Designed miniproteins, single chains, continued (5). Designs and how they scored, part 95

Each design is a single chain, and the fold is of that chain. pLDDT is the mean over its residues in the fold that is shown.

## One batch from the design tools (miniprotein)

Design m19290
Fold by ESMFold2-Fast:
Structure m19290 (fold): chain A 75 residues (1-75)
Amino acid sequence: SNLKERAKIANEVLKAGDKYAEEAKKRFPENGDEIVEEIRKLAYDAAAKAMSSDPQTARKIAEEAINKMKEIVEK
């Protein structure tokens, strides 16, 4: 168990969530709130799972969540 490393990974996911939430607001001004909520849910869920996993699993969770956020914004 490496708490510091897991916390770093969780913070990276949350920062990505903030970044993609801002991009969603700019790209989808009429319905961005729904897209923002979806992105934030992915970030929060991934961060929570990362904190309760080993560092290797946490990185996979983070990468998958960030990729899903990218897909949402690129639609």
Scores: mean pLDDT 84

Design m19291
Fold by ESMFold2-Fast:
Structure m19291 (fold): chain A 95 residues (1-95)
Amino acid sequence: VREELEKQIEEELARARAEKREHLVLEIELVRKKDVRALAEEKLRIALEKGHEDSLAEYTGLPREEFTEEKAIERIAEELEKLLKETEEAIKKLE
C-alpha cells in the first residue's frame, strides 16, 4: 500500500519539478485523499480474511481492544496520508 502510493507520488512529483510544480502537487493531494481511504478499506479486508490482525494492529498502532473496522480504516488512511506528505517534502528539500 505505502509502496504503491509512494511510487505514484514520486513519479508525478518528479514530473511536477519540470513543470507547474505547486499546482500539480496540490491536485495530486486532493485526488489521493479519496484513493487513500479506498486502499485502506481493501487492506483491512485482506488482513481480516487472512487472520493478520496482529500485523494490522502494528501497522495502525491500534490496541486489539480498540480494533474496529472504522477505526482501523481511519488510522491506515492517516498513515498513508503521512507517507504522501513526507515524500512530497523530501522532493521539495532536494530542490
Scores: mean pLDDT 60

Design m19292
Fold by ESMFold2-Fast:
Structure m19292 (fold): chain A 86 residues (1-86)
Amino acid sequence: MLEELIKELESFIKSVKLGREIADRLEQAMVETARELIDELEKQGKTDVASRLREELDAAQAAGDPTALGRVIDEAFREYAKVKKE
């Protein structure tokens, strides 16, 4: 039946679209968080660390690599923790 085939196609398209929207929002949030932490590190006088993390962030975005992006965010959090707790 044509109606069932159309419904299945619409459901599939909606699932793909929703998944992409969630992924895009998560990526934007991750990048935004990394930028904020890098800016804070720069304000704290960690200019070398901030410069290095900025380069890594730019490379991760250029590559479209979520694993590399996550690594940069993790490094930014670790460096920020050192400044705030030490």
Scores: mean pLDDT 74

Design m19293
Fold by ESMFold2-Fast:
Structure m19293 (fold): chain A 83 residues (1-83)
Amino acid sequence: SMEEAVKQITEIVKGTALLASKKGPSIDDKVRQFADELAQVLGLSPADAAKLTQALLSTTSLSKEEAEKKAEEIVKFILEKAK
């Protein structure tokens, strides 16, 4: 449920930051890639997928506390859109 979804979103954001250190695509590119995969799995519209990407990108500059709170907002948005 929501707690597990928050864990998954937080893990994706943390994993993206770790992958960026290994000379892969930039952290922004990796976040966009994860957001696109999530949008496809959840069946989101292109407009809602773009909002998801923007929200996830905004977490990369936040503190751990702020990022976790933002992750909860993102999960709520996803659950409201992916009926």
Scores: mean pLDDT 63

Design m19294
Fold by ESMFold2-Fast:
Structure m19294 (fold): chain A 94 residues (1-94)
Amino acid sequence: RITQLVREAAFEAAKAMAEAAGVEVPDTAQSPRDILEAIREKLGQEYADKAAEEITKIASEVAQRLRDGMPPEEVIEWARKKGEEFGKKLKEEA
């Protein structure tokens, strides 16, 4: 259950990150990896690597927050906002 929620939160964070960075999210995207490939194509490997590190960090904190008893809907929304903030930073740097 927690594993499924972590995957969902990571995917939502990745989507928000790409959108905020000005990267179009493919309708067929199923995983954070698909989103990272879109970021690489548009912004290059350096920014894709930074995005991957942030998504990994978000996923780890999501797992901890869920274990601490935070409601899943709040944790997923937190992850989405965190992704959006990081995406804005990527757009400013790229």
Scores: mean pLDDT 82

Design m19295
Fold by ESMFold2-Fast:
Structure m19295 (fold): chain A 63 residues (1-63)
Amino acid sequence: SSLQQQLQLQQQRQQQKEQIRADLEAYLRDLKELEKKGADPSVIETSRSIIESGTEFELSLLE
């Protein structure tokens, strides 16, 4: 039914959103490792802002 199709599409979008958030967490962990290796904190903060903005944009496209 169309209702079941709608539900399946919503579930797929939810899974995609969860994957995008998981990818964000992985990138943030990588940034922490780079910081430990002596990366400039200002570069780390800029990279964080870019990836967080990109994640928000990707999530907005799934709405």
Scores: mean pLDDT 84

Design m19296
Fold by ESMFold2-Fast:
Structure m19296 (fold): chain A 94 residues (1-94)
Amino acid sequence: MAEAAVAQAEALAPLADKAFASLPKDVRLKVEKAIHAVGQKAVDAGLEDLGAQIVADVIQTAADGYLAGLSPEQIAQKVMDVVKKGQEEIDKLA
């Protein structure tokens, strides 16, 4: 499971990187901090596999949004929605 999620994230990383590079610097920094915070929260809770899945879902969402031609603001919103759902899942298990 974790290996498959990581491999998928690595394959989509160039598209996700293009999506994030299109964001205004302030929005990009906020999104990057939120992704880092949810990942750290998962590690702190002992939910490393869930953390890896949330990061993979973020990368997939950014890549899908980029390929769909969504605006940078729409991509940022969808990524933040994934982060929020991930935080809620961690809170339910912690």
Scores: mean pLDDT 80

Design m19297
Fold by ESMFold2-Fast:
Structure m19297 (fold): chain A 97 residues (1-97)
Amino acid sequence: EVGYTPMSVEELVERIEKLKEELKKQGKLSEEDVKTVEEILELVRRKDAEGLMKIAIENVGTSPYVAHIAAQAAVALGVSEEEIERYIAKVKEVAAK
């Protein structure tokens, strides 16, 4: 609660870029996944937490690493608890199929 320093957009971009390179090196990201992570980076620079959560939800079933990166970025930018609940519900829905 009190004492948490909000992550800067610059710090979040650096973390996502490092994670992208690590996952790419491990062969866990396709060429299409890398392009989606670049879209995530643009949304982070725009501070579009809702747009990030939309990408997270859309990619849960097809690109779980991309979905996870987008969801974490949205949370770091202060997306609403309601949007986080929507993402969790989508993860459960995809897991049940």
Scores: mean pLDDT 79

Design m19298
Fold by ESMFold2-Fast:
Structure m19298 (fold): chain A 75 residues (1-75)
Amino acid sequence: MKSWTSSVLSRYLRDGKPVYVLETLELYDDRVVKRTGTFEEETLEDLLRKAKEAGVDQISIDSIRLALRVERRRA
């Protein structure tokens, strides 16, 4: 049996303000079998801190770091 973790990083507007969401998922074969966590913050910096504190996997952490680096270079 092969299971692995994956994550989805998304951004949406709530009352005109950006909100960043990280959802962590456990997959078996090609199917999502379980949502293991949900993190929601108004900044990528706060999302990164919360994900690190919760022990989220390194690939998910690196995805947030990449998004933060891109945002900082465009601001």
Scores: mean pLDDT 75

Design m19299
Fold by ESMFold2-Fast:
Structure m19299 (fold): chain A 99 residues (1-99)
Amino acid sequence: NKEKEKKIEEISEMTGLSKEAAEKLLENLNYNDEDIKLAIEALVRLRLQGFSKELIERLAEALSTVSHEEAVKILQDIKEGKISKEELEKLIEELEKKL
């Protein structure tokens, strides 16, 4: 689907995510336009705050493993500045340990 490919490329370019991580995240968000916009805004905010591309990549992949509703809530909390850098790093590590 050319429209899905365009959305994957756009988020990848704007956020610095790999196309693979972007695709996994967008699939979990069910390609919902409002949720994609939220993801872009949240991840761009983290980049502006000095988060590494590697950490943002890990976050996007971790968010692809939780429910759609949980992923949206985490992205909203990031956008609103409710999560500190230390809290976000701990959250990523906790999500990565779930099998």
Scores: mean pLDDT 84

Design m19300
Fold by ESMFold2-Fast:
Structure m19300 (fold): chain A 95 residues (1-95)
Amino acid sequence: LEEEAFEAVKALRDAMNAVKQGNIEEAKKYAERLLELLKNPHVRQAVVDAMAALSPEDVEAGVKALEIAAENGTPEQGKLAREVADEVRKLAAER
């Protein structure tokens, strides 16, 4: 749903802002919410596209939020977070 994609992009933005502020606990909270939403392939694609369009600084903040989620999530969530981070880095490098 477009609503789920919007919610995921918002969670990503909130997680990135928390990372930039050094608030790791808040970053974990938003990253956990983001990972739940990323189980939907449509939501995952919307998040990847949104992240790849960001500035290099914002891409790194987003990737760092996903890495924090991977370290604190289940093995399945960690795998998903790493796959999304790798996909975003590849797309950002190509532009």
Scores: mean pLDDT 79

Design m19301
Fold by ESMFold2-Fast:
Structure m19301 (fold): chain A 77 residues (1-77)
Amino acid sequence: IEEELKKVAQEYLDKALEAIKNGDLDRARQIWSELGERLAKLIYEAAKKGYDPQKIAELATKLVEEMRKKLLEAIKK
């Protein structure tokens, strides 16, 4: 599950950074929203398989915070 969360986070980060590089901030916002939905689904499915939902949510939150930092740095340039 942790590897899946990291893979999804990296995929969406790359897409959002590409949108920002192209000047398409609306697309970047849409990608960010899609990431939230995808992560929520992965957390729900992991919890159903017996993983601790709080621990999985903490991992996802840390990944999202790291991505937000990178996106904000890209926008400021």
Scores: mean pLDDT 76

Design m19302
Fold by ESMFold2-Fast:
Structure m19302 (fold): chain A 67 residues (1-67)
Amino acid sequence: MEEDKEFLKELYKKMSDETKELIANGSDPLEIIKALKKDGFTDEEIYKFLSIVYSLSKEEFEELLKK
């Protein structure tokens, strides 16, 4: 959807090159979550990103946050 595309564009503009490299290299979702948190993204923004790109459920995201 258009809304999802706009969200991803804005997120990638604010994302560090280090986080972009982790995504490009197919790193574990947990490492990507940690990198996005370091970049200053909220849990809501990280969840929305992962739901769009990796089709993660809310339950799966919450389990990853516990690790």
Scores: mean pLDDT 79

Design m19303
Fold by ESMFold2-Fast:
Structure m19303 (fold): chain A 68 residues (1-68)
Amino acid sequence: SSSALEQQEMAIAHELSSMLDAGASKEELRARAEEILAQTPDPRLRAAIERGTRSLLEQLEKREEEAR
């Protein structure tokens, strides 16, 4: 159902965001996202995870620029 998809997406987003807050590298964030995607058969959820991961990676790059 759509609600189950939303809950799964939210849980994944929370996990990846928590990694970012804990100081994870771009490589670590990508590796974890790839692991999750490998276990995700739903193409809609996969697309959402890919977009969310890209957004988080961009946020991490911004943090690096701001801290220079």
Scores: mean pLDDT 80

Design m19304
Fold by ESMFold2-Fast:
Structure m19304 (fold): chain A 80 residues (1-80)
Amino acid sequence: SERDRILEFIRADLFLAALDAEIELLKSNPNYPKERIEKLIRDGRGVIDRLRREFAGDPRAERLIRGMEERIRELEELLK
């Protein structure tokens, strides 16, 4: 249903906002556990995979996927 689709996009947007906050925390604390960064990358990839499977071709999903891939790249840089 359209309601379920919108709710999934809201969940993805909330996850993006949470990632932005976590990335900022990681940048301000060099002793942040690397295992936490790895978990955020795994969780973010799971969101991307779900959006690609369920909402392929929806421009709202494509925007969310791009935003998620950007945050994952930033998290991967923090692991180096």
Scores: mean pLDDT 85

Design m19305
Fold by ESMFold2-Fast:
Structure m19305 (fold): chain A 93 residues (1-93)
Amino acid sequence: SWFVDQERRLRQLIDEKASLDEIRAELQALANQVVQRIKDSKDILQQVGDQVRWIGMMTEVLLLTKRKYPEKVAELSSIITEINQQFVAEVKA
């Protein structure tokens, strides 16, 4: 699954304690790809499914950060909130 591969990539960055700039860049690139997948889809159920998978991935990333990188949880939560607000606006446009 494409989503499973992307989640594995994000998990690896957090496990390696990558910089917040690297994690932000990966999250932004992933958000852009998911938005494009939603916009390219003519199937409303697939569009909703991709949105649900995006939220699930962000939740798992935050939970993993709390376990593996607790000192960065507040900053990463802020980054995810910002990117998610942009994601929701783009999907609605």
Scores: mean pLDDT 84

Design m19306
Fold by ESMFold2-Fast:
Structure m19306 (fold): chain A 65 residues (1-65)
Amino acid sequence: SMSSRQKKLQKDIEEAKKLAKEIEEKEGRKATVGVSEVDGVTIVTVAVRETEDGQPIHQIIKTFE
C-alpha cells in the first residue's frame, strides 16, 4: 500500500497533467510536468518554455507542495 504522502504526490501529478493538457488545448503552448525535491520537500510543477530576448526560459504556471 502507498503512504498518504505518495497518494498526495500522485494526485498532484494527475492535477498537473490535467492543467498541462488544458494549457496545450486552450493556448496552443507546450506545457511540461516536473517532479523535483527542494529543501527536502517533493514538489510538482507545471511550466511552459518560452523565449525571451533570444533566451529560452521556463515559466512556472503552478506549483503543488
Scores: mean pLDDT 73

Design m19307
Fold by ESMFold2-Fast:
Structure m19307 (fold): chain A 98 residues (1-98)
Amino acid sequence: AVRAVVEALLFLKNLGLLSPEIAKHITPRSVYDPRELLKALGAPEVTEDSTREQRLEAARFILEKLSPVERKGVRAVLENTPNPTEGQREALRLLDEL
């Protein structure tokens, strides 16, 4: 879930569709290692030993820091992804809860 959200955010950043405050914490590295991004946003830490629920909580925290317009952007990226991964489907379910 976290990786799917970060990948969507990187895509939106490259299109100029993220606020500068969020965009400054999103880099290509954040897709592979979200720790610095999560720390910068004040989100729960995610490690290799983190449970599914801890990863979902971190992903939800990121989404809650976004504006409603930015959340719609993340949804559009995920909904237009052919053959979505389980992580991408989990991110869509989190967006439905917000």
Scores: mean pLDDT 81

Design m19308
Fold by ESMFold2-Fast:
Structure m19308 (fold): chain A 56 residues (1-56)
Amino acid sequence: SEELRKFLDDLVAKYGLSEADKQEAYDIMEQAIARGEDPDVIKRVLTAYAEHVAKK
């Protein structure tokens, strides 16, 4: 969805994700959407991923 893409783009900018980490985050998001996961759950997973890679 556009909402989830915008949310992820904001996370990429906020945490300064590399292109590789950005592509991985998009892949995680697309797979979660395909599984029919709740958008709020997807947002939490994406936030946790961004925080994890930003610590490295």
Scores: mean pLDDT 83

Design m19309
Fold by ESMFold2-Fast:
Structure m19309 (fold): chain A 95 residues (1-95)
Amino acid sequence: KELEVNMGLSPEVGALIIQDADGNVRFVLTKDSAIVKELGLEDGDIVKITYYDEKSKQIKTVEARVEIVDKETLEELFPQRITNYIKKVELVERG
């Protein structure tokens, strides 16, 4: 299932794309986020995300594992975000 979102990402909207020190990309969301509700996302799902990359000024696509967390966890992870804006999310595989 695919969703065209065209939205900014922040703890306030309940969604972030982060990259850890090992380069693993994760899509971290709250259970109450619009994206989780619209796509029926669950913890461990694999999604394909189309996003604007601030460093290269290009639209990029990445596969990321979904993690459902609380808002406090999103606020702690906010500095690790790789983008402020996404265009599209597509569910690739159930976890």
Scores: mean pLDDT 83

Design m19310
Fold by ESMFold2-Fast:
Structure m19310 (fold): chain A 86 residues (1-86)
Amino acid sequence: MSGKELAEEAIEALEQAIRAEEAGDLISMIGHVLRALGLAIQGELDGVLPDEVAELIRQAALAILRGDLEKARELIERLREAVEKL
């Protein structure tokens, strides 16, 4: 998996987590957050994700866990901009 593909999969997981949170499905939200975080860790370990991209994934995941979906969406937009440069 390329860094771009891995980061795009993390974005998808974060968006699924937001949808689950809005639906009140906390179990699915946690599952999607853990998937996004696992992808960030894998990308850093494989040396294919820049630190900025991995940190944006972590910040977005944390915002979702805190219920701050507005901040999570802003961070996902920043993450998309960073991923387009990969």
Scores: mean pLDDT 87

Design m19311
Fold by ESMFold2-Fast:
Structure m19311 (fold): chain A 81 residues (1-81)
Amino acid sequence: SEEKKEELIKRLEELYERAKELLQKYMEKVNASEETKQAALQHLEQLKQQMIEVIKTNPELAEEALKIFEEEVKELEKLVE
């Protein structure tokens, strides 16, 4: 349903913003170069766009992938906070 797709996109956007914040903090903590920081953020943006396409074509698969993304964000939180 369209409502389900909108819900999943919102959840993805919230996870993306959190992952971006944590990734930036982690890269600062390890003194990553500006080139490395830019590459990492570009990669994260590409993954977001890919997930939006999965949500549009296969929302059930996207829901499972978002659960994995949520767990990855929790692991990143442990490294940063």
Scores: mean pLDDT 86

Design m19312
Fold by ESMFold2-Fast:
Structure m19312 (fold): chain A 82 residues (1-82)
Amino acid sequence: SAEELKEELLELFEKVLPLLLKLKKEYGDASSLSELPEELREKLLKSAKELDRLWEELEKKAPELVPEVAEEMLKLEKELSK
């Protein structure tokens, strides 16, 4: 369902966010993914691909939920960024 898709997207984002924040802190000046260590790059690309897939499904099935999910993701980022 659209509700399950929203929950899955937010859960995955919350799990990935600490890695994204760590990469931003340590590699914030990186101009491309090739400047990241291979292990972190592979992990980030896998997570990014899955997030993109879930986001595209949300846009197709429940476009009306997109603004709400985007706002919740932004809120999570602000909370975990201290």
Scores: mean pLDDT 76

Design m19313
Fold by ESMFold2-Fast:
Structure m19313 (fold): chain A 75 residues (1-75)
Amino acid sequence: SSKKKEEIIEKLAEILQKIIQEDPSVKTFDELLEKYSPEEIAEKIRKILEEKGYSKAEIEEILKEFKEILDSMLS
C-alpha cells in the first residue's frame, strides 16, 4: 500500500532528524553520511526503533526503506 510506504518514509525522516539533532558536529543528512557509514546509521535507526518498542519485523521493513532511499541518493 502506498499509504503504508508514506508512513514509513515520514517515520524515517523523523528518526533521521533526531539523529542529526543529537550530534552537534552534524547539521545535514549529507554530513551524517560523511561521518557515519550506512551500517552505522542503520544501527542508530534500529536502536531508536527498539527503544520505541517496534518489533524486529517492523524494524526490518523500515530499514529496507532506508536502504532504498540511500541507494536512490548515492546512485
Scores: mean pLDDT 79

Design m19314
Fold by ESMFold2-Fast:
Structure m19314 (fold): chain A 100 residues (1-100)
Amino acid sequence: MLEREIEALEAIAEGLAAGEPEEDIVLRGAGIILGIPVEEVRELYRERKDPRVLEAVAFARTMLAALKDPRTTKEDVIEELKEREELRKLAKKREEEEKK
């Protein structure tokens, strides 16, 4: 997960630097997070029925907004992604311990 989130962040940063439309940047980022082509993300997002697609698009929009803030560096966002990954690992460990 973390590796895909970092890859999506890099793609979003590149699209922003290239002056690409924000919608295209966001859908490409969501596609990287989900591991599916951007064309498939576009169709699924248009239907607004898959919560995983909606969450991936919302997360990509959050990363884009962070990168647009001149007070925020790409490195700051990467550190936040690493912290979120550690929290996911702790949550999974707690769920596994509660199932015993």
Scores: mean pLDDT 78

Design m19315
Fold by ESMFold2-Fast:
Structure m19315 (fold): chain A 80 residues (1-80)
Amino acid sequence: MPKLKSLEVRVLSVTPDRAIVGVEAVLEDEKAPKEEVERVLVEEARRYAERYLGRPVRVKDAEVEVEGERARAVVTLEVE
């Protein structure tokens, strides 16, 4: 599991059936596999949205950018 120096999660948009969540992270290891970083950021967004809404959510789409030590994700979630 890649270690994160910092993690910030923010709800960008909410409708009754959809949430869009932004994630910003600073990685301890800039050589961490991109796939593993993506998985961690998407799961953090999903967990945050689920807690925020108090309802189960499913990942519909994710856009992840990794630049050296910095990673960002925008995750689209379906509210169940």
Scores: mean pLDDT 80

Design m19316
Fold by ESMFold2-Fast:
Structure m19316 (fold): chain A 62 residues (1-62)
Amino acid sequence: KIEELIKKGDEALEKKKYLDAAKYYLEAARQHPYGSPEYIELMQKAQDAGLKAGKEALKAYK
């Protein structure tokens, strides 16, 4: 269920598990028609979460 995937993504983001959040948002996006507003919004959330995961990895590394 799409709402369940989004909820899991939001929960992962809240727990600062950015890679997990990105994966859930990506899976949710794939359930929508390509190019739909919902697809674009979820892909954007996945990209933002992935970027935050990269920044946290660099911060923990240094």
Scores: mean pLDDT 79

Design m19317
Fold by ESMFold2-Fast:
Structure m19317 (fold): chain A 61 residues (1-61)
Amino acid sequence: SDDLLKAGEALMKLDYIARYSGDSDLKEKAYKALLEINDLLRNGDDDGAMEKALESYEELS
């Protein structure tokens, strides 16, 4: 779905920020967002994980 594609793109961008941003605060926030998203996915909350990915990317971009 379009939402799944958008969430996947947001996840890729969050991963990029966590690895390569010159801003240590942005790196930490992106890393924490990825940890929360992974926790939601482990608990079967796919919708919550997608929402968190999109929200976190919007806040950090």
Scores: mean pLDDT 83

Design m19318
Fold by ESMFold2-Fast:
Structure m19318 (fold): chain A 89 residues (1-89)
Amino acid sequence: DKKIKELQKKIDELTYLKNLLLHISNNPLTKLPLEEAKKLYESGYLPKILQINQEYRDEPEKAIALIQKVFDEADEEIENARKEIEKLK
């Protein structure tokens, strides 16, 4: 029970991250509220998002590539978490 709830929470956090990445692609992180930044810090993704923000200022093409890479990583982690839930049921 506890393990399944932890995995479901991870899936929710990663789907939230994916939605934020789509928003950031149109709106640089400089416009992101502090509450969103805190959530990213707690999930461990804040350093990657800060890197994206720095790249966006100097190299927007690189920032877009980083957004896509983090999005793909989140998709893979969601799929792995779903597979672990299936094994526990």
Scores: mean pLDDT 71

Design m19319
Fold by ESMFold2-Fast:
Structure m19319 (fold): chain A 90 residues (1-90)
Amino acid sequence: MNKMTLEELRAFLKELASKPELKEYAKDIENAFGVLLEWIEENNGKDPQGNPLKDKEGLYDKEKFLQAFIDYLKKGNPEIAEKVEKLVKE
């Protein structure tokens, strides 16, 4: 399923950050997730390019959210972005 509640999305991120390849970056990943969520909330559920990440029922598109998250990480932490992208898209 590609649609997730905010709680499911947070749980998914915690599981992702707990993987051995990302363990040392867990705090950076959690901080970046929080910043992206605030951005989405301030922009009516849309990313900086205007793509809707949240539907009418308040569910997040998992793939679109993860792509926006990876793009956000690339701006500040490209090494972390590469590791996250590999684990999500393999």
Scores: mean pLDDT 76

Design m19320
Fold by ESMFold2-Fast:
Formats: structure tokens, C-alpha cells, sequence
Structure m19320 (fold): chain A 65 residues (1-65)
């Protein structure tokens, strides 16, 4: 079903975002950014990406109904 496809894509995108955010965090630490500052930057990026993904998912689910 279209709903199942949207859900599967959402799960895959969440995993991708988590890996991107983790890689970004490690990159910041490797560059000498303090842990507290790196966490703040990573949290901001994660929130932005997840908000965008959730909005896209909601639009696609509404269109599939």
C-alpha cells in the first residue's frame, strides 16, 4: 500500500539522518569543538532535518488517503 511505502521510506530516512548527525558530531569533535558546543550544533541540525522529514511524511500520507 502507499501508506506502507511511505512508512518504509520514513524509517530509512530517519536512519540516514541519525548516521549523518552522528558523523557530523564526530567531525566536530575531531576539529576540536568542545563536546557541549558540538552537542548543541548536532541537536539543532537533527531537529531541523526531522521537522522537514515529518512535514514531508505528513503531506504524503494525506495525499495517499
Amino acid sequence: SAIAQVQAEYVERVKQINREVEDYYLSLLAQGVPEEEAVKQVEALYQQKMEELQAERNERLAAAA
Scores: mean pLDDT 85

Design m19321
Fold by ESMFold2-Fast:
Structure m19321 (fold): chain A 81 residues (1-81)
Amino acid sequence: SLVDEIKALLDQILATTDPAEQAALLEQMARLLSRASPEEAAEILKYAGEAMKQLSEEMAEQLERLLVGALNRRALAEAAA
């Protein structure tokens, strides 16, 4: 499922120490998040919130920006429909 794919990407981000790999995984996650329903996005945000506690401040901030951006895009698309 989309949720399982995003959770797997988040686990990969936590497992890697390569900033370039982390950036590529975050970009892939952002693309998947843009396709998520509000319910799927809420589940992902809850999972990511716990995972962010294990990230550096810089990576946690980047992930938070991507998640909030994806949720806002979905909310705007839903409001425009």
Scores: mean pLDDT 73

Design m19322
Fold by ESMFold2-Fast:
Structure m19322 (fold): chain A 76 residues (1-76)
Amino acid sequence: DAEKALELLYKKGLAEAEEVKKLDPELGEKYEKEIRALYEKAKKALAEGPEAGSEAMAELNEKLERVAAEKRRLAA
């Protein structure tokens, strides 16, 4: 279920951005806005078709990996 997968990615992304906010409030807020924008893009893409949706979800997942790496850097 692509919609369920998207919702799980979004929840994970928001949680990671919240943790970044605790370490760097400005950066965490920036990541939250970027994740919300990618979520909206993926939601629209899924409505257009599964191929477009997969591509947009891959972009969101790639952003989540970058946010997680930055959180790890800040926590070190």
Scores: mean pLDDT 85

Design m19323
Fold by ESMFold2-Fast:
Structure m19323 (fold): chain A 70 residues (1-70)
Amino acid sequence: DEEILKNIEESEKDVLKKLEELKKTKSKKEIEDYVNYIENIINDKLPLLSEKAQKKLKEFVEKLKKLVES
């Protein structure tokens, strides 16, 4: 569903913006806690989504984890 994928992209932008702000003001542990929080929300919703949306969200979580390590 194109609409669901577009909503995911908008949510990804919001999360990335929040993560960038947190990197400036918060400890690495707090940033990791935020990424874990997002991962848990995504994992809870995965069974309700299409395979394409699930793959996109899993790739996004991996991207977030890499950004924390940078």
Scores: mean pLDDT 78

Design m19324
Fold by ESMFold2-Fast:
Structure m19324 (fold): chain A 94 residues (1-94)
Amino acid sequence: MIEIEGKILVPEGEEDAAIALAAKGVEDALKDNPGKTVKVTITLEGLADAEAAGRRLEAAVRAAVEKQGATLLSLEVEILSPTTVKVTATIQAA
């Protein structure tokens, strides 16, 4: 299993860019590891609303998995603080 961790400090107003960067990271990890199980952990810090950002990040990760024809085995969203969210996804790459 490949394990990848990423942390993004999100500047004010840059949440969309941060989520897009995280989703691209998931897509690239799956493209680079065909047929493998990949565990991706993404932490976003500096958010105005970690719960709302967590929902958006979850949706973006799910969309990235679907776009790559991969299978999502598990996904966990952890609200670490009002301004910090962590998403962990275990994915079977196509």
Scores: mean pLDDT 89

